Designed miniproteins, single chains, continued (2). Designs and how they scored, part 53

Each design is a single chain, and the fold is of that chain. pLDDT is the mean over its residues in the fold that is shown.

## One batch from the design tools (miniprotein)

Design m5827
Fold by ESMFold2-Fast:
Structure m5827 (fold): chain A 91 residues (1-91)
Amino acid sequence: MDEEIRKLLQELHDAIRAGAPQATIARIIAEIREKLGVRPISVAELNALLRTMREIAAEAGEDDEILAREGAAVAALEGLSAAEVREMVAA
């Protein structure tokens, strides 16, 4: 299990760095979450997280798209909503 999850995490990282479509990233995250026995994430939920991460980055004066995508993927893996991420980093 741990090795399979680690391989999927590597596949996820490589996909983000390669600029893979959000559908591909959501599929990898869904596979990881399913193997962990938790609810899969939808593309719409991942896109909401990515939008939130981009808004936070823009407010901080940062424009790193890969960092925003990685942040969205981590939040999705942890089962956080866009609203919960916003509450964690905004007043």
Scores: mean pLDDT 78

Design m5828
Fold by ESMFold2-Fast:
Structure m5828 (fold): chain A 80 residues (1-80)
Amino acid sequence: SKVQQLLQKAKEAEEQMLKDSEDLGRKMAEYYGKAIQSTDKEEADKLRALADAYGQKEGELVKKYQEEAEKLKKEAEELA
């Protein structure tokens, strides 16, 4: 049914959110770790900036996927 298709798309968006969030969070942690271990201040600053950028991207991506999933769930509820 169309309801099941919308719910499946919402589930796929939530699963993609979890995967992308985990990957971005892992990259953020990796670059922060490299920054802490770096003896070069300029390199450390660049690594922290990259980590911060990954963290910001994670936040934006989570919000986007949550909004899409909620929209799909609402459409499914209205059709049920």
Scores: mean pLDDT 85

Design m5829
Fold by ESMFold2-Fast:
Structure m5829 (fold): chain A 79 residues (1-79)
Amino acid sequence: MAVVERFQQTRPALEALASSLPDPQKAAQALAALDTATEALENGDVPAAVDAIREALEALDLGLSDQALQLAAAAAVSA
């Protein structure tokens, strides 16, 4: 699925952004949401994966709005 492929390509950048957050709690929340998205995609639950990705992007946006928006655009693009 194009969504799964795009997420896998974008995930390392999202993980890097989460790790760069000045608040360790926000970083943990973003990483947990990315893990949830990965598990949902592995189970074929695309709607749950999309919701988890949105949660991760919201956590990243709480200080990195411009980078979060750029990565959201990349993640949303279907092949």
Scores: mean pLDDT 66

Design m5830
Fold by ESMFold2-Fast:
Structure m5830 (fold): chain A 70 residues (1-70)
Amino acid sequence: SMKKLQEEIDNGVAEIALAVVKTSLRRNPNPSEEELQAMIALLERAYELAHDPELQEEIRKLIKELEEKL
């Protein structure tokens, strides 16, 4: 169905956003406050797009970890 296709696309976009943040953290483990805020904002948008419960939980956990660094 078209609804299922849209959900798969949105979930895929969320996976890409999570991968971008994880890659950035691997390259720079000590991001600035501005970089942390940008990463959190990206992950919050990813959380709204995610339909996979496991992906939602990974995004939620990473948001909390980054917020604790502020």
Scores: mean pLDDT 89

Design m5831
Fold by ESMFold2-Fast:
Structure m5831 (fold): chain A 55 residues (1-55)
Amino acid sequence: MATLTVEKGKAKLEDGWLKMFEEGTLTVTTENETTTREVKAGEEVPVPEGELITK
């Protein structure tokens, strides 16, 4: 299971993809690792199975 954390209102989860409305920071937490990176408005990140958590 993967948990994606992004600032509230900056992204949406749609059909297994995280779609960014605005530039922000994406944190991806899996059972074994956590990664953080900058993402741009309009960027799409695949989320095969997971939960989107907004702060």
Scores: mean pLDDT 72

Design m5832
Fold by ESMFold2-Fast:
Structure m5832 (fold): chain A 128 residues (1-128)
Amino acid sequence: SEEEIKNRIVELAQKALELVKKGAEDVLSAFEADPRVTPALLERVKAFIDEHLKRMEDLLEKIKNAKTVEELKENYEAFKREIGHLLARLKMVADLTKNETVKAIIDKYEEELAKIFREMDKLLEELS
């Protein structure tokens, strides 16, 4: 049913957010271990992670509360973009500090997120 498809999309969006939260924790741990990362830079990274996660949580609520397929698609695309923006910012900091550990963490989580997004994209195509 359309309700079952929507419920599965919500479940996958929740899994994506949990995966992003775990990835952010792994990234922060790797930056804390890096002597090239100053306390000021680490504080900035924590701040923008929190801002992006808050926006993702707000978008997840909009996905849950979407009344139309169009609203669901719009909020899902915004949710994907928000995740992409966070990962891009983390990758920029990794590149600036030459932190290969953080880069490997981001690459791993990007691959796992891509699988979730492919399933969500397929489910959205099934909605009339």
Scores: mean pLDDT 89

Design m5833
Fold by ESMFold2-Fast:
Structure m5833 (fold): chain A 77 residues (1-77)
Amino acid sequence: MLTDEEEVEVNYALSLIQITVARLAAEKAGHQETADRLREIGDEMERVYRSDLPLEEKIAKMKELTDEAVRLADEAL
């Protein structure tokens, strides 16, 4: 099983991949506003990951950002 710290790292990496794929798909589809918002979510994900927040709060915030990115991709594509 992953440690909490390793879980944060794995979730961060997987979330960035999902956000990047969604952004590229939005750009290809001509949904520039959605692509721009997905870039913002990716930037916020990095800020949360690098913050001094407790691991539990990092996991929760990263999940919220990932859920928003998935919702935006589903609405646009």
Scores: mean pLDDT 80

Design m5834
Fold by ESMFold2-Fast:
Structure m5834 (fold): chain A 100 residues (1-100)
Amino acid sequence: MLDELFKKLEEEAKKAANDPSLSEEERKELVTELTARALAAALDNKEEFLERAIEENLVSEEVLSLSREELIELLIARMREEGMKEENIKRLEEALRKIL
């Protein structure tokens, strides 16, 4: 299930965050990669992901009509609006496009 994958990726991210041998930059890169993998898995299972997001009132039903490419663009736009640094957005987008 998608939830099991997300739990695994979250656990790997927590391990990275608590690893004293990693620099701050190395931790950010690893967390970005894990986040990209989680988002790629969600997009590959978009119907299940979107149904859950609608049930939790996170997105509108209009999102169901979007293509995979449009969904990626929407996610990137929202990350910019939320004040995520442009370098981190670009890194995440590049990681997503490599996985997908």
Scores: mean pLDDT 67

Design m5835
Fold by ESMFold2-Fast:
Formats: structure tokens, C-alpha cells, sequence
Structure m5835 (fold): chain A 82 residues (1-82)
């Protein structure tokens, strides 16, 4: 749970700085949070990987580029592993 929450907060801040809307970021964060929860807090590597995947998929669906999604996802992965 805590890993998923930290990942969502990191990605939210990064995406806002990149010019994404709060609604787009919220949808991407929901996907990232669900992915991390599925992996569980006892497996930080898997939680980070699933958070990155969920974020990237939702950002691309919202019209973002892979580069923008990857940069935001990197912050989420770092937050999840901290």
C-alpha cells in the first residue's frame, strides 16, 4: 500500500510539471496504484515494475508520448523503491 501511494504522488507531480491535466494524471495514477497493489508491498521490484507499466499505458491512452510517460514513470519507480 505505501509503495503504491508514494509512486502515485511522484508520478502526479512529474506529470503536472509536464503539462498533463489533473484528470489525465488521476487516471494514470489509478492504474499505477492498482498494479503496485497487485504485486504487494513485500515485493518492491515487482511493485515498481507494475506501477511503471500501469502509468505508461494510461498516459499513452490519454494522448501522451512514450517519452513523457517514461519520464513520469521513472519518478514513480524511484518513489516506490524508496
Amino acid sequence: MEIAKRAAEGAYNGAREAGFTDEQVKKAADGMYEGALRAGDSDPERAAAEAVQGWSDKMVEAGGTYEQATNAARGAAEAALA
Scores: mean pLDDT 66

Design m5836
Fold by ESMFold2-Fast:
Structure m5836 (fold): chain A 83 residues (1-83)
Amino acid sequence: AKTPGRLKTVTDAMRAAARYAEQLGEEAGVALDRILLLAHIARHVAAGKVPLSVLEDDVEALAKGLGIPVEVIKQLIAYLKTL
């Protein structure tokens, strides 16, 4: 059987996005405050409040501002596109 891949509710998408962002940040050794901020951004994107293009345009600037590796933000964007 194939995995359906899609979440049924915006709330489920927001929770999945936040958890994925937290996991990526933790593995990259990012400070907790920055991880939580990244999770908050991911949640807002999953809710449709922030376009993915905003993150894609400023990935390097966002990474530097948050102290998070560019690769972490790029992986998060790729995940968010599946929601």
Scores: mean pLDDT 76

Design m5837
Fold by ESMFold2-Fast:
Structure m5837 (fold): chain A 83 residues (1-83)
Amino acid sequence: MERAKEVREATKGSEEEKEIAGEIAKLQEEIEKSGKITEEQKERLLELNEKSYLLMVEKDLKENGKITEEEYEKILKLRENRK
């Protein structure tokens, strides 16, 4: 695992970020072992990558004071809709 990813997960990464990273790794391993990708696996991988991106954006904006409370709530709703 890259040092940057470990630092993110240890210091700034939430349990949810760790879970998403684990799910992505598991899906990638399954795809590699099967040599095939199903539409379900493809969709799930896309969803997980998008959730990871949204979590990163919301943390950066919230912690750096660049996001309003309303914008933060909208990001949370988008994340919940993808659960």
Scores: mean pLDDT 64

Design m5838
Fold by ESMFold2-Fast:
Structure m5838 (fold): chain A 67 residues (1-67)
Amino acid sequence: MVEEKAEELGKKAEEKALEYGASEKVAKAVGENARTLTLEGVELDEKEIEDLGKRGAQATEASRERR
């Protein structure tokens, strides 16, 4: 089911973001983004999930520098 796949990919993206050093809030946003893309019919592979996680971590760092 699309909902189950979206949930699984969302969790993977969230976990990857946390692994790469994103804050919990940013990691959750990355997970929600992956869920939304999957529900909209975007097929995310493992590399794309990892890239979403890395971008979340980079966004966390950029936000810190703009304070």
Scores: mean pLDDT 77

Design m5839
Fold by ESMFold2-Fast:
Structure m5839 (fold): chain A 87 residues (1-87)
Amino acid sequence: SRAAELLRAAATEDPVAQLEAALAAARAQLDAAQQAEIAALEGASLEELQARLDALVAESTSLTPAVAAKLAALLALGALRALKELE
C-alpha cells in the first residue's frame, strides 16, 4: 500500500520520532481551534481517524494550506496509531 511505502521511506531512523515531528510541524500550521480538534483525536481509534479523514476529504473542494495541514496531521496520527498496534 502507499501508506506502507511512506512508512518504509521514513524507516531509515526512528519512524515514531519522524512521525511525531511531522505531526508537530502540521499542528504548527493550524489555528488554535484546529489544534484543539487534532488534540481531541490523539486518543482516537484508527476507525475514528479514518472516518474524520474521509469527512475532511468529502467536505473539501480545494486543497487550501489549512486543509493540507489538517490532512497531514490526521495522516501522521493514523500512522502513529498503526505503529502502536504493531508493538
Scores: mean pLDDT 73

Design m5840
Fold by ESMFold2-Fast:
Structure m5840 (fold): chain A 135 residues (1-135)
Amino acid sequence: MLEEEAKKIEEILKKALELPKEEQIAFSEAIVEGASQVPELKDIVESVKSVPADKKLPEFLKLVGKHRPHLTMRVLGAIILALEDYVEGKSPEEVAKLVPGYFNSKKAAYRAMAFLASDGRASVLFVKFLEKLGY
């Protein structure tokens, strides 16, 4: 049920916000590293290579929205799935290995739909997460 998944995503984002900034940065780098293995995102990953680690994920997301808007849902779903794994105790290295598979996952697409089906609450929490990373 999308409503149940939306509430689960809200709880995952709340847990992510409680993580130390260092762990949030490590997660952000794991996402961008995983995205480097996705052919349609490789040029965007290269564009953020020189961006400071704490700003890398927010800048990556801005460039996806600007240059690959049709991939935004795929990227969002992959991030939410990866964040589930990370708050459940997977290392950044394990998350980075899983992320490429998540970009091609029906489960990631479902997570993205559940995120958007939230009453804006997941969006607010995700923005707070990005703001804590320096945006």
Scores: mean pLDDT 83

Design m5841
Fold by ESMFold2-Fast:
Structure m5841 (fold): chain A 60 residues (1-60)
Amino acid sequence: TAAREELRKLIAQGIGATLRHIGAEADALFRGEPPRVEPPVPGSPLEEVTREVAERARSL
């Protein structure tokens, strides 16, 4: 139960980062230009969450 809520928070953070990336890609595709998204600062929660979500997706 508590673990489910913690996982939900982590997923929400990861979804936020993913949605921002998708939005940037959509804008770039619409304009015909490559996206210019700065990566998160090393060690930031966004980098950690994004990496964890990517690893879990790869194992599915």
Scores: mean pLDDT 62

Design m5842
Fold by ESMFold2-Fast:
Structure m5842 (fold): chain A 88 residues (1-88)
Amino acid sequence: MVDVSKVTPLSFSEVKKYIPDLTEEQYNAMSEEEKRLLTLYILLLEKGEEIPEELLEKVLEIAEKYNLPKLKLLVEIELGMRLIERGV
């Protein structure tokens, strides 16, 4: 399970650079956990580190909930690639 309790949420302006579909109103309506999940996803992307599958699934849930089609597509592609890499 992904632990985001120690993650400080990024400002909307920083999140918008990675999730251009997201509005400020949507970001402000998000729970603290949802903001932390998006922040961890972005920080791992910036570092070029492997994003845990559990985190990708949580980010996909957020993309569906807030109707963020570009984020949804990117996460679905990454999840599909993980399945191919596993030989499944």
Scores: mean pLDDT 81

Design m5843
Fold by ESMFold2-Fast:
Structure m5843 (fold): chain A 89 residues (1-89)
Amino acid sequence: SEEEELKEQIELAKGVLEVLEKRLKELKADPRVPEEKLKELEKLVEEMKELLKKAEEAKDLEEVREYLSNFSEKALEFQELVAEIEKEL
């Protein structure tokens, strides 16, 4: 069903978030990484957490899709920022 498919997508998104949070923790341990960039990554993680919470609480399947779409955009922004940081190290 569409509900089961969206539930599976939320679980996959949670797995993605866990990987990104682990990467952020590793970057925080590296003294070469600028504090301003770490704050930007932390903000993206918090926004992704909020979007997943809203997706789980949403009553309309269309709203769930919109929150998951926004989550994916934030995950891409996180990965792009990490790639920029790694190039400067």
Scores: mean pLDDT 89

Design m5844
Fold by ESMFold2-Fast:
Structure m5844 (fold): chain A 85 residues (1-85)
Amino acid sequence: SLKDKVIDLLRIMILKIEEYGTTPEEAKLREELEALLREVEEIEDDEAALQFALEGLEKLLNRYKNNPFLKTLLESVIKKLKELE
């Protein structure tokens, strides 16, 4: 389903931060992404889940825009999610 693809992309991003992230800022984003993932899992409507994930990720991108690693990951996932529309 569309929601399963959203969840998969969020899980891949969390995994990349866990594998390559070493800073407290990266750990904080991981926790915020895990919280976003839990909220997305509770949304029954596929399109609502996608829009909620996009809105959450765009807010995170604005906060972490000065971290090149996190900015690149967030932009990549946002682009992939927009391609699902």
Scores: mean pLDDT 85

Design m5845
Fold by ESMFold2-Fast:
Structure m5845 (fold): chain A 74 residues (1-74)
Amino acid sequence: MEPSEEEKFEELLEKFEKAAKTLKEDMIRKGVPEEEIKRFLTLLANHELRYVKEKLPELAEEFEKHAKEIIEKL
């Protein structure tokens, strides 16, 4: 069961990174300030974290950690 949950976790994390990157690029094109972009990415991470807590509760803390790292790297 853990391998299936880990696979779902990796998929969710990859989807989040792609969505965050796409959202950042779109907001830059629309002239949104960097501070606002970072705030929206944080809201997206929190929204996804709710889903992870529901579906993969054992990996919720790990997702939060990785999501923060992704936002900081962007």
Scores: mean pLDDT 78

Design m5846
Fold by ESMFold2-Fast:
Structure m5846 (fold): chain A 60 residues (1-60)
Amino acid sequence: MEKELLERAEALLSEAPDKYKPLLASLRKQMIEAIEAGDMSRAKTLLESMEALVEQAAAE
């Protein structure tokens, strides 16, 4: 679970436009901190926020 969440977050950060990368990096850092604290619910919510941001940024 934890490894999969980190891999998904890394993929989102790689796919995002440069202007969104700092915000996504901050969210990924918070997700890592949540995983380290054992707060998987928070980690999942942060990943969902990253996904929503990338979708909004893509605006296809």
Scores: mean pLDDT 79

Design m5847
Fold by ESMFold2-Fast:
Parts: structure tokens; sequence; C-alpha cells
Structure m5847 (fold): chain A 83 residues (1-83)
């Protein structure tokens, strides 16, 4: 079974994909970020909330609708963790 990425690893991969303009990789890492955030929230684990919100906002404004959808979901989960 593949080891799931943690939030920091997903953010790193996402930043690299966005810099390359790789929408397929950005969509994958955005989905990995959403999953990692949901797991961290369920476990009560600390996450880099402000960095996560920054990245999620960039995704939510992306021209690719799949990247935007994943970014909007990541932003929602990150805002719930910040409270």
Amino acid sequence: VPIPLNVEEAIRGLREALERGDSDAATRYAQDLVQALKEAKEKGEEVPVDETIEVARRLASHPDPAVRAAGQEALKVAEEIKK
C-alpha cells in the first residue's frame, strides 16, 4: 500500500507542480492535500494552517476546474482546522 503524503509533503509537491504549470500533477497533489488535511483533523494533529490556506487559495483561483474544485475543498478543511 502506498504511504500517504503528509500535509507538508503535499504542499511541496503542489508548489512544484504549479511552478511547472502541470495541471494534472497539481490536481493529484491537491487531492492528496485534501486527504492529508482530513486525516490530520481527525487525529487532532498540527498542520501548517497559514501555508495551507495560501496554497489552497491559489488552487481555488486556478483556470483548471479540477484544480479549483480540489483547492476549494482544501480551503474549506483548512479553515475548519484553523478554528
Scores: mean pLDDT 79

Design m5848
Fold by ESMFold2-Fast:
Structure m5848 (fold): chain A 83 residues (1-83)
Amino acid sequence: SMEGLTRFLAEARAEIERLRAMVNNNEDYNDIKERYSALRARLEAQRALASRTLPPSQLQVFDDLLAEADAIGAEAEKRHSSL
């Protein structure tokens, strides 16, 4: 449903901001990695469902969120490898 999609996107954006805060606060790498992996899996699953009904222009929001999550994951890994 459109309400379900809107809620999902809001929750995904909130989780991205939480992950960003966790990285900036140098929180536990394993906790960050677990949350990042779970978010990535949820975004991919929801994108796959949305791809059956939405045009490519509307799927861009999922690709943008995946890219943002991946950038945060990469920053967490870089910081962890520097310890």
Scores: mean pLDDT 87

Design m5849
Fold by ESMFold2-Fast:
Structure m5849 (fold): chain A 62 residues (1-62)
Amino acid sequence: MTDYTALLPVLESLVAGDWEAARAALRKAIAEDPQVRAWLETVAQHSPAPFADRLRALLAEA
């Protein structure tokens, strides 16, 4: 698995249910590395439906 440190705050915030923190972390990560969006889409594809749906909604707002 690709160990990308910018992904970890986004995923942790989503699991914690902190939507504002997750959105802020995602915007920062994408600004620093545009590949973050593609990696998170891959994570959503391989994740259980409730988590995948939330992650896709977050990506749509970024």
Scores: mean pLDDT 74

Design m5850
Fold by ESMFold2-Fast:
Order: C-alpha cells, then sequence, then structure tokens
Structure m5850 (fold): chain A 94 residues (1-94)
C-alpha cells in the first residue's frame, strides 16, 4: 500500500495555523489514518485518528515562524498493522 500526503492550503493567524491536506491511496483496503505533527527540532506529536478521507483539515497551534511536518500513517482496520506512512513539509509564517 502507498499513501501520499499533499498540503493543499495553509491559513495562519497570529497564534494558529490551519493546514488542509489531501490524502491519496493506492488500494481499496479499509484503513484508519493516524495524524502526527513535528515542529522544527521536535519529535512527532500524535494528533489523533480519523477515518479514511480524501481531504483532512488539521489545526496546528504555532507560537513562532517555523517548519512543520504533517505525517499520516495508514493502519489496516482488519489487522491493525501499519501499512504505509507519508509526510508533507510546510512553513508556518506568523
Amino acid sequence: MEVVVEVQETRSTSSTTTVTVNVKRSDDEEIQLHWYVAFEGEPLKYLGAQPDAETVTVTIKADKSQKIIVQAEAVSKETGRLLASASALNTVIL
């Protein structure tokens, strides 16, 4: 299985960045998407699980201009195994 994450748009205020991402899949297996964010210099932080969807909006609170990585992990609903992961890099400007 392959998953691609693309940042479609970013909207920033003085303290909040909203990132809209597109998710594309290579197969029809039922999955749950697990979302993560990494701030510049920090490890991945778990954001939560969402059903499989073409577009997901993730709200990220940032207090400074920095690079962020948004990562999606595709987990099989049948087996609970990690099938694929993909990430997109974005820059938050405050």
Scores: mean pLDDT 68

Design m5851
Fold by ESMFold2-Fast:
Structure m5851 (fold): chain A 74 residues (1-74)
Amino acid sequence: VDEGIKQAEESIKKAEEYYRKGDKVKSANYLTAAALIAVGALIEAILNNDSPETIKKVEETLKKVVEALRKMDA
């Protein structure tokens, strides 16, 4: 789960970087990857009955994906 959170956050940063550069396609691809990784981490945390703290960290990562999507409003 921790590695998934880290990879999702890295993908969000890449999406924001490409969006600033005007590469909307690369930005969308990285944001999609971040969303899929974050959802996978959330499913893993819930199925493994992980701590509420771990689940909260994954939910915060998903909120970051939503905020990035709002900033990339086309």
Scores: mean pLDDT 78

Design m5852
Fold by ESMFold2-Fast:
Structure m5852 (fold): chain A 98 residues (1-98)
Amino acid sequence: SLALERKKKRQEEMKKKMSEEERKKIEKLIEEIEKVAEEAAKQIEELAKQPLTEENREKLKKLFSIEAVYLGAAVEKVLGATLEDLEKLKKKIEEIKK
């Protein structure tokens, strides 16, 4: 019956709209993580020109930890990352910055 087909089509359109909004949030979180990783990469390049003191070693460890979280986010994106997974990775970056 025509009524059942219309109901099914509306449910599929609703599912697509919710999926698009969630996908936009995922893309925004990935972009924020990428930006932090780019800033960390620049700081690594600057520190690489300095003598390898204990203070600079600790700074490099923190920066490489941020890069590792970004690699994790890139893997999660390939595997079909959820918002929850990406938010956890963003929180890890914030904790490393402390």
Scores: mean pLDDT 73

Design m5853
Fold by ESMFold2-Fast:
Structure m5853 (fold): chain A 86 residues (1-86)
Amino acid sequence: MEELEKELFEALRELQKLVAEALQKALEENDQAKLEQLYAIMRELDAEVQKLRDQYDAGEISREEFIKKLIEVLKKAIKRVKELLA
């Protein structure tokens, strides 16, 4: 459990850093398309997180499964933000 919580925390920190970098780059380049793509990534992440939260609250998944799936969703968002920065 502690190892999963550490991985979750590291993924959250990496995502926050990458989102800040992507936002700064888009603003410096005056790139509206990149801003819209960044917002789309964040909206999709929010929707996936809410779905997982609903499943957890309904007792459909365990806390461990919730954290594992949350890490997967965060890593997907991280990959998409990295692609936006490339």
Scores: mean pLDDT 86

Design m5854
Fold by ESMFold2-Fast:
Structure m5854 (fold): chain A 102 residues (1-102)
Amino acid sequence: MEDVQKIILDFLRRINDEMTDFLRRVNDILNDKSLSDDEKIKLVDEEIDKFTKTVDDITNATVEKLESLGESDTAQRLRDYAESMVKSTKESVKKLVKKHIS
């Protein structure tokens, strides 16, 4: 049986790596002087959509593993955490975009 703690730690590591890569790509877009403000908004929105889908895919895979081990309460808490983190990240990035182009 896979260690539940290891599953959670692997999940958090993957999410942290995806978050770091996402924020780097957003920063690269916002600092690209060849792009118009409208192009920056569009590209950042596309990156937010990709990040949201990637986190959802990772979360679903991890939830399925935890549920298979009878850890339904842990699976639900992990899903709630992921949804909250994605929402907070989207709001923070949208504020950064408005500050950058306003």
Scores: mean pLDDT 86

Design m5855
Fold by ESMFold2-Fast:
Structure m5855 (fold): chain A 81 residues (1-81)
Amino acid sequence: MLTSAEVALASDLSKRFSLNETLTTLVLDYLLSLKYPLENIIAIFKVISEKKFSENHIIFVLQLPRKEREKFLGITLNPRL
């Protein structure tokens, strides 16, 4: 569940990367639930935008296990607790 500030961030990211706002909100909520730091979340959205992933491709990537997702995105993510 997103805070009002996180909902505002999702709206900003959807405009910045030209993505559907509802999908961007769901993606942000999911990545935050995985405890990704904000810098890694922005990097993921940047890759999605640069590779021109369709909404179906975004959903597919998010359903992948962490290792497969990182390989598909070309990103190594090291979140610290």
Scores: mean pLDDT 71

Design m5856
Fold by ESMFold2-Fast:
Structure m5856 (fold): chain A 64 residues (1-64)
Amino acid sequence: IDGDGYLSKDELVTLLKEKPELIEQADIDGNGFISDAEIEHFIREAEAASGSKDGRINVAELSS
């Protein structure tokens, strides 16, 4: 995957809305709530943390 057109911010928001349990797993701040800005930050940081720039989202890289 080249990192283009896999998951958009809008798609992530939709996923979290349909599966509220995912919000708990992806809770970055630990406040029990994720805002749209946090979702965007999550995607950006996950890509940066991975170091490969393949556009993959790695929750483990952010959480641990």
Scores: mean pLDDT 53

Design m5857
Fold by ESMFold2-Fast:
Structure m5857 (fold): chain A 75 residues (1-75)
Amino acid sequence: EEVDKATALYVAGQIAFVAGDEETAVENFEKALELEQKYAPELIPDILAAMERMAEESTDPEVRERIRQLIEKAR
């Protein structure tokens, strides 16, 4: 199911972020957000909150800019 797939991507993103793999975390959150916008929009705020936290903790300017663009796109 597409909702289950979105949840799996969100969980994978959180695991990657905790592991310090910020690029993989952003990729998984981007995919999860895309699917959840279509199938489970109520979960979008949780993904955006996780991405904002990652942007605050990240020292990679490319990751921060990518997160900012994804947050703007979700509006």
Scores: mean pLDDT 74

Design m5858
Fold by ESMFold2-Fast:
Structure m5858 (fold): chain A 105 residues (1-105)
Amino acid sequence: SSELNKLVKRLTALNIRLVGLLTEVELLAKLSKDPELKEEFRKLAERIRKEQEELQKKWKEIEAEAEASGYSDEALKKLEEFVKELEKKVEEFEKEYKELKARNA
């Protein structure tokens, strides 16, 4: 459906943001000269990886339910709630990264 396509696009955009953020955080975890900042970047990378793994797992489960139900309103609502929650988490990770990056400059 049109609504499912919109949610899939939003989820894809969030996955791209997580992948990009993780790549940058992991790079700074390796390159940072400050041992404290290295550890904070490493911990942030672990948290981002965990959310990315949860995204892949939940997306697969929602996709399977939506296929079984024929993309019901209930399945779409669950996907929308997941996307909104993940969007908030990605914004918090981006904020934390920005703060750590400023300290590393």
Scores: mean pLDDT 84

Design m5859
Fold by ESMFold2-Fast:
Structure m5859 (fold): chain A 60 residues (1-60)
Amino acid sequence: MKAVFASKDIEFEGGTIHQGTFLTYVPEDTTKEEIWEMVVKYYGKPLSGGSKDDLLLRDY
């Protein structure tokens, strides 16, 4: 299992996710693209400066 955090403040239509915020747990084989799609589905469209590369994955 991997834990997903925001590596920086990310702005969405639904609000800002602050640096270090825990987002979700994912299976080890989950791609950054899949994780980003889940985040966008929950928080809405990303505003300028937000991308899948702003996600930090850590073993937990």
Scores: mean pLDDT 79

Design m5860
Fold by ESMFold2-Fast:
Structure m5860 (fold): chain A 100 residues (1-100)
Amino acid sequence: SELLEKALEEMKKKVEESNNSEEFKKYFFKGLEYLKQEKYEEAIKEFEKALEYLTDDSLIPDVAWLIGYSYKKLKDYEKAKPYLEYAKEASTNPLVKELA
């Protein structure tokens, strides 16, 4: 999906330009690599690890959307729902709101 690829690119740039810890960035980018490979369980684990090191709260909606999207791809709609609803309400990114 062109919209998904654009959303992921915008999230990547936002994280690269953020004042978040190097540990957050490491786990976040590893999560994106797994997501690109459609390894959704591995992606979720890396994004959950990234949240442990998060220092810039503005990125919480983006990480929540990535976890929710990954659960949705696994057809785990019960686990996906709270993440996607939070991301839709809290995100300032129009693409995240459209895709959630």
Scores: mean pLDDT 83

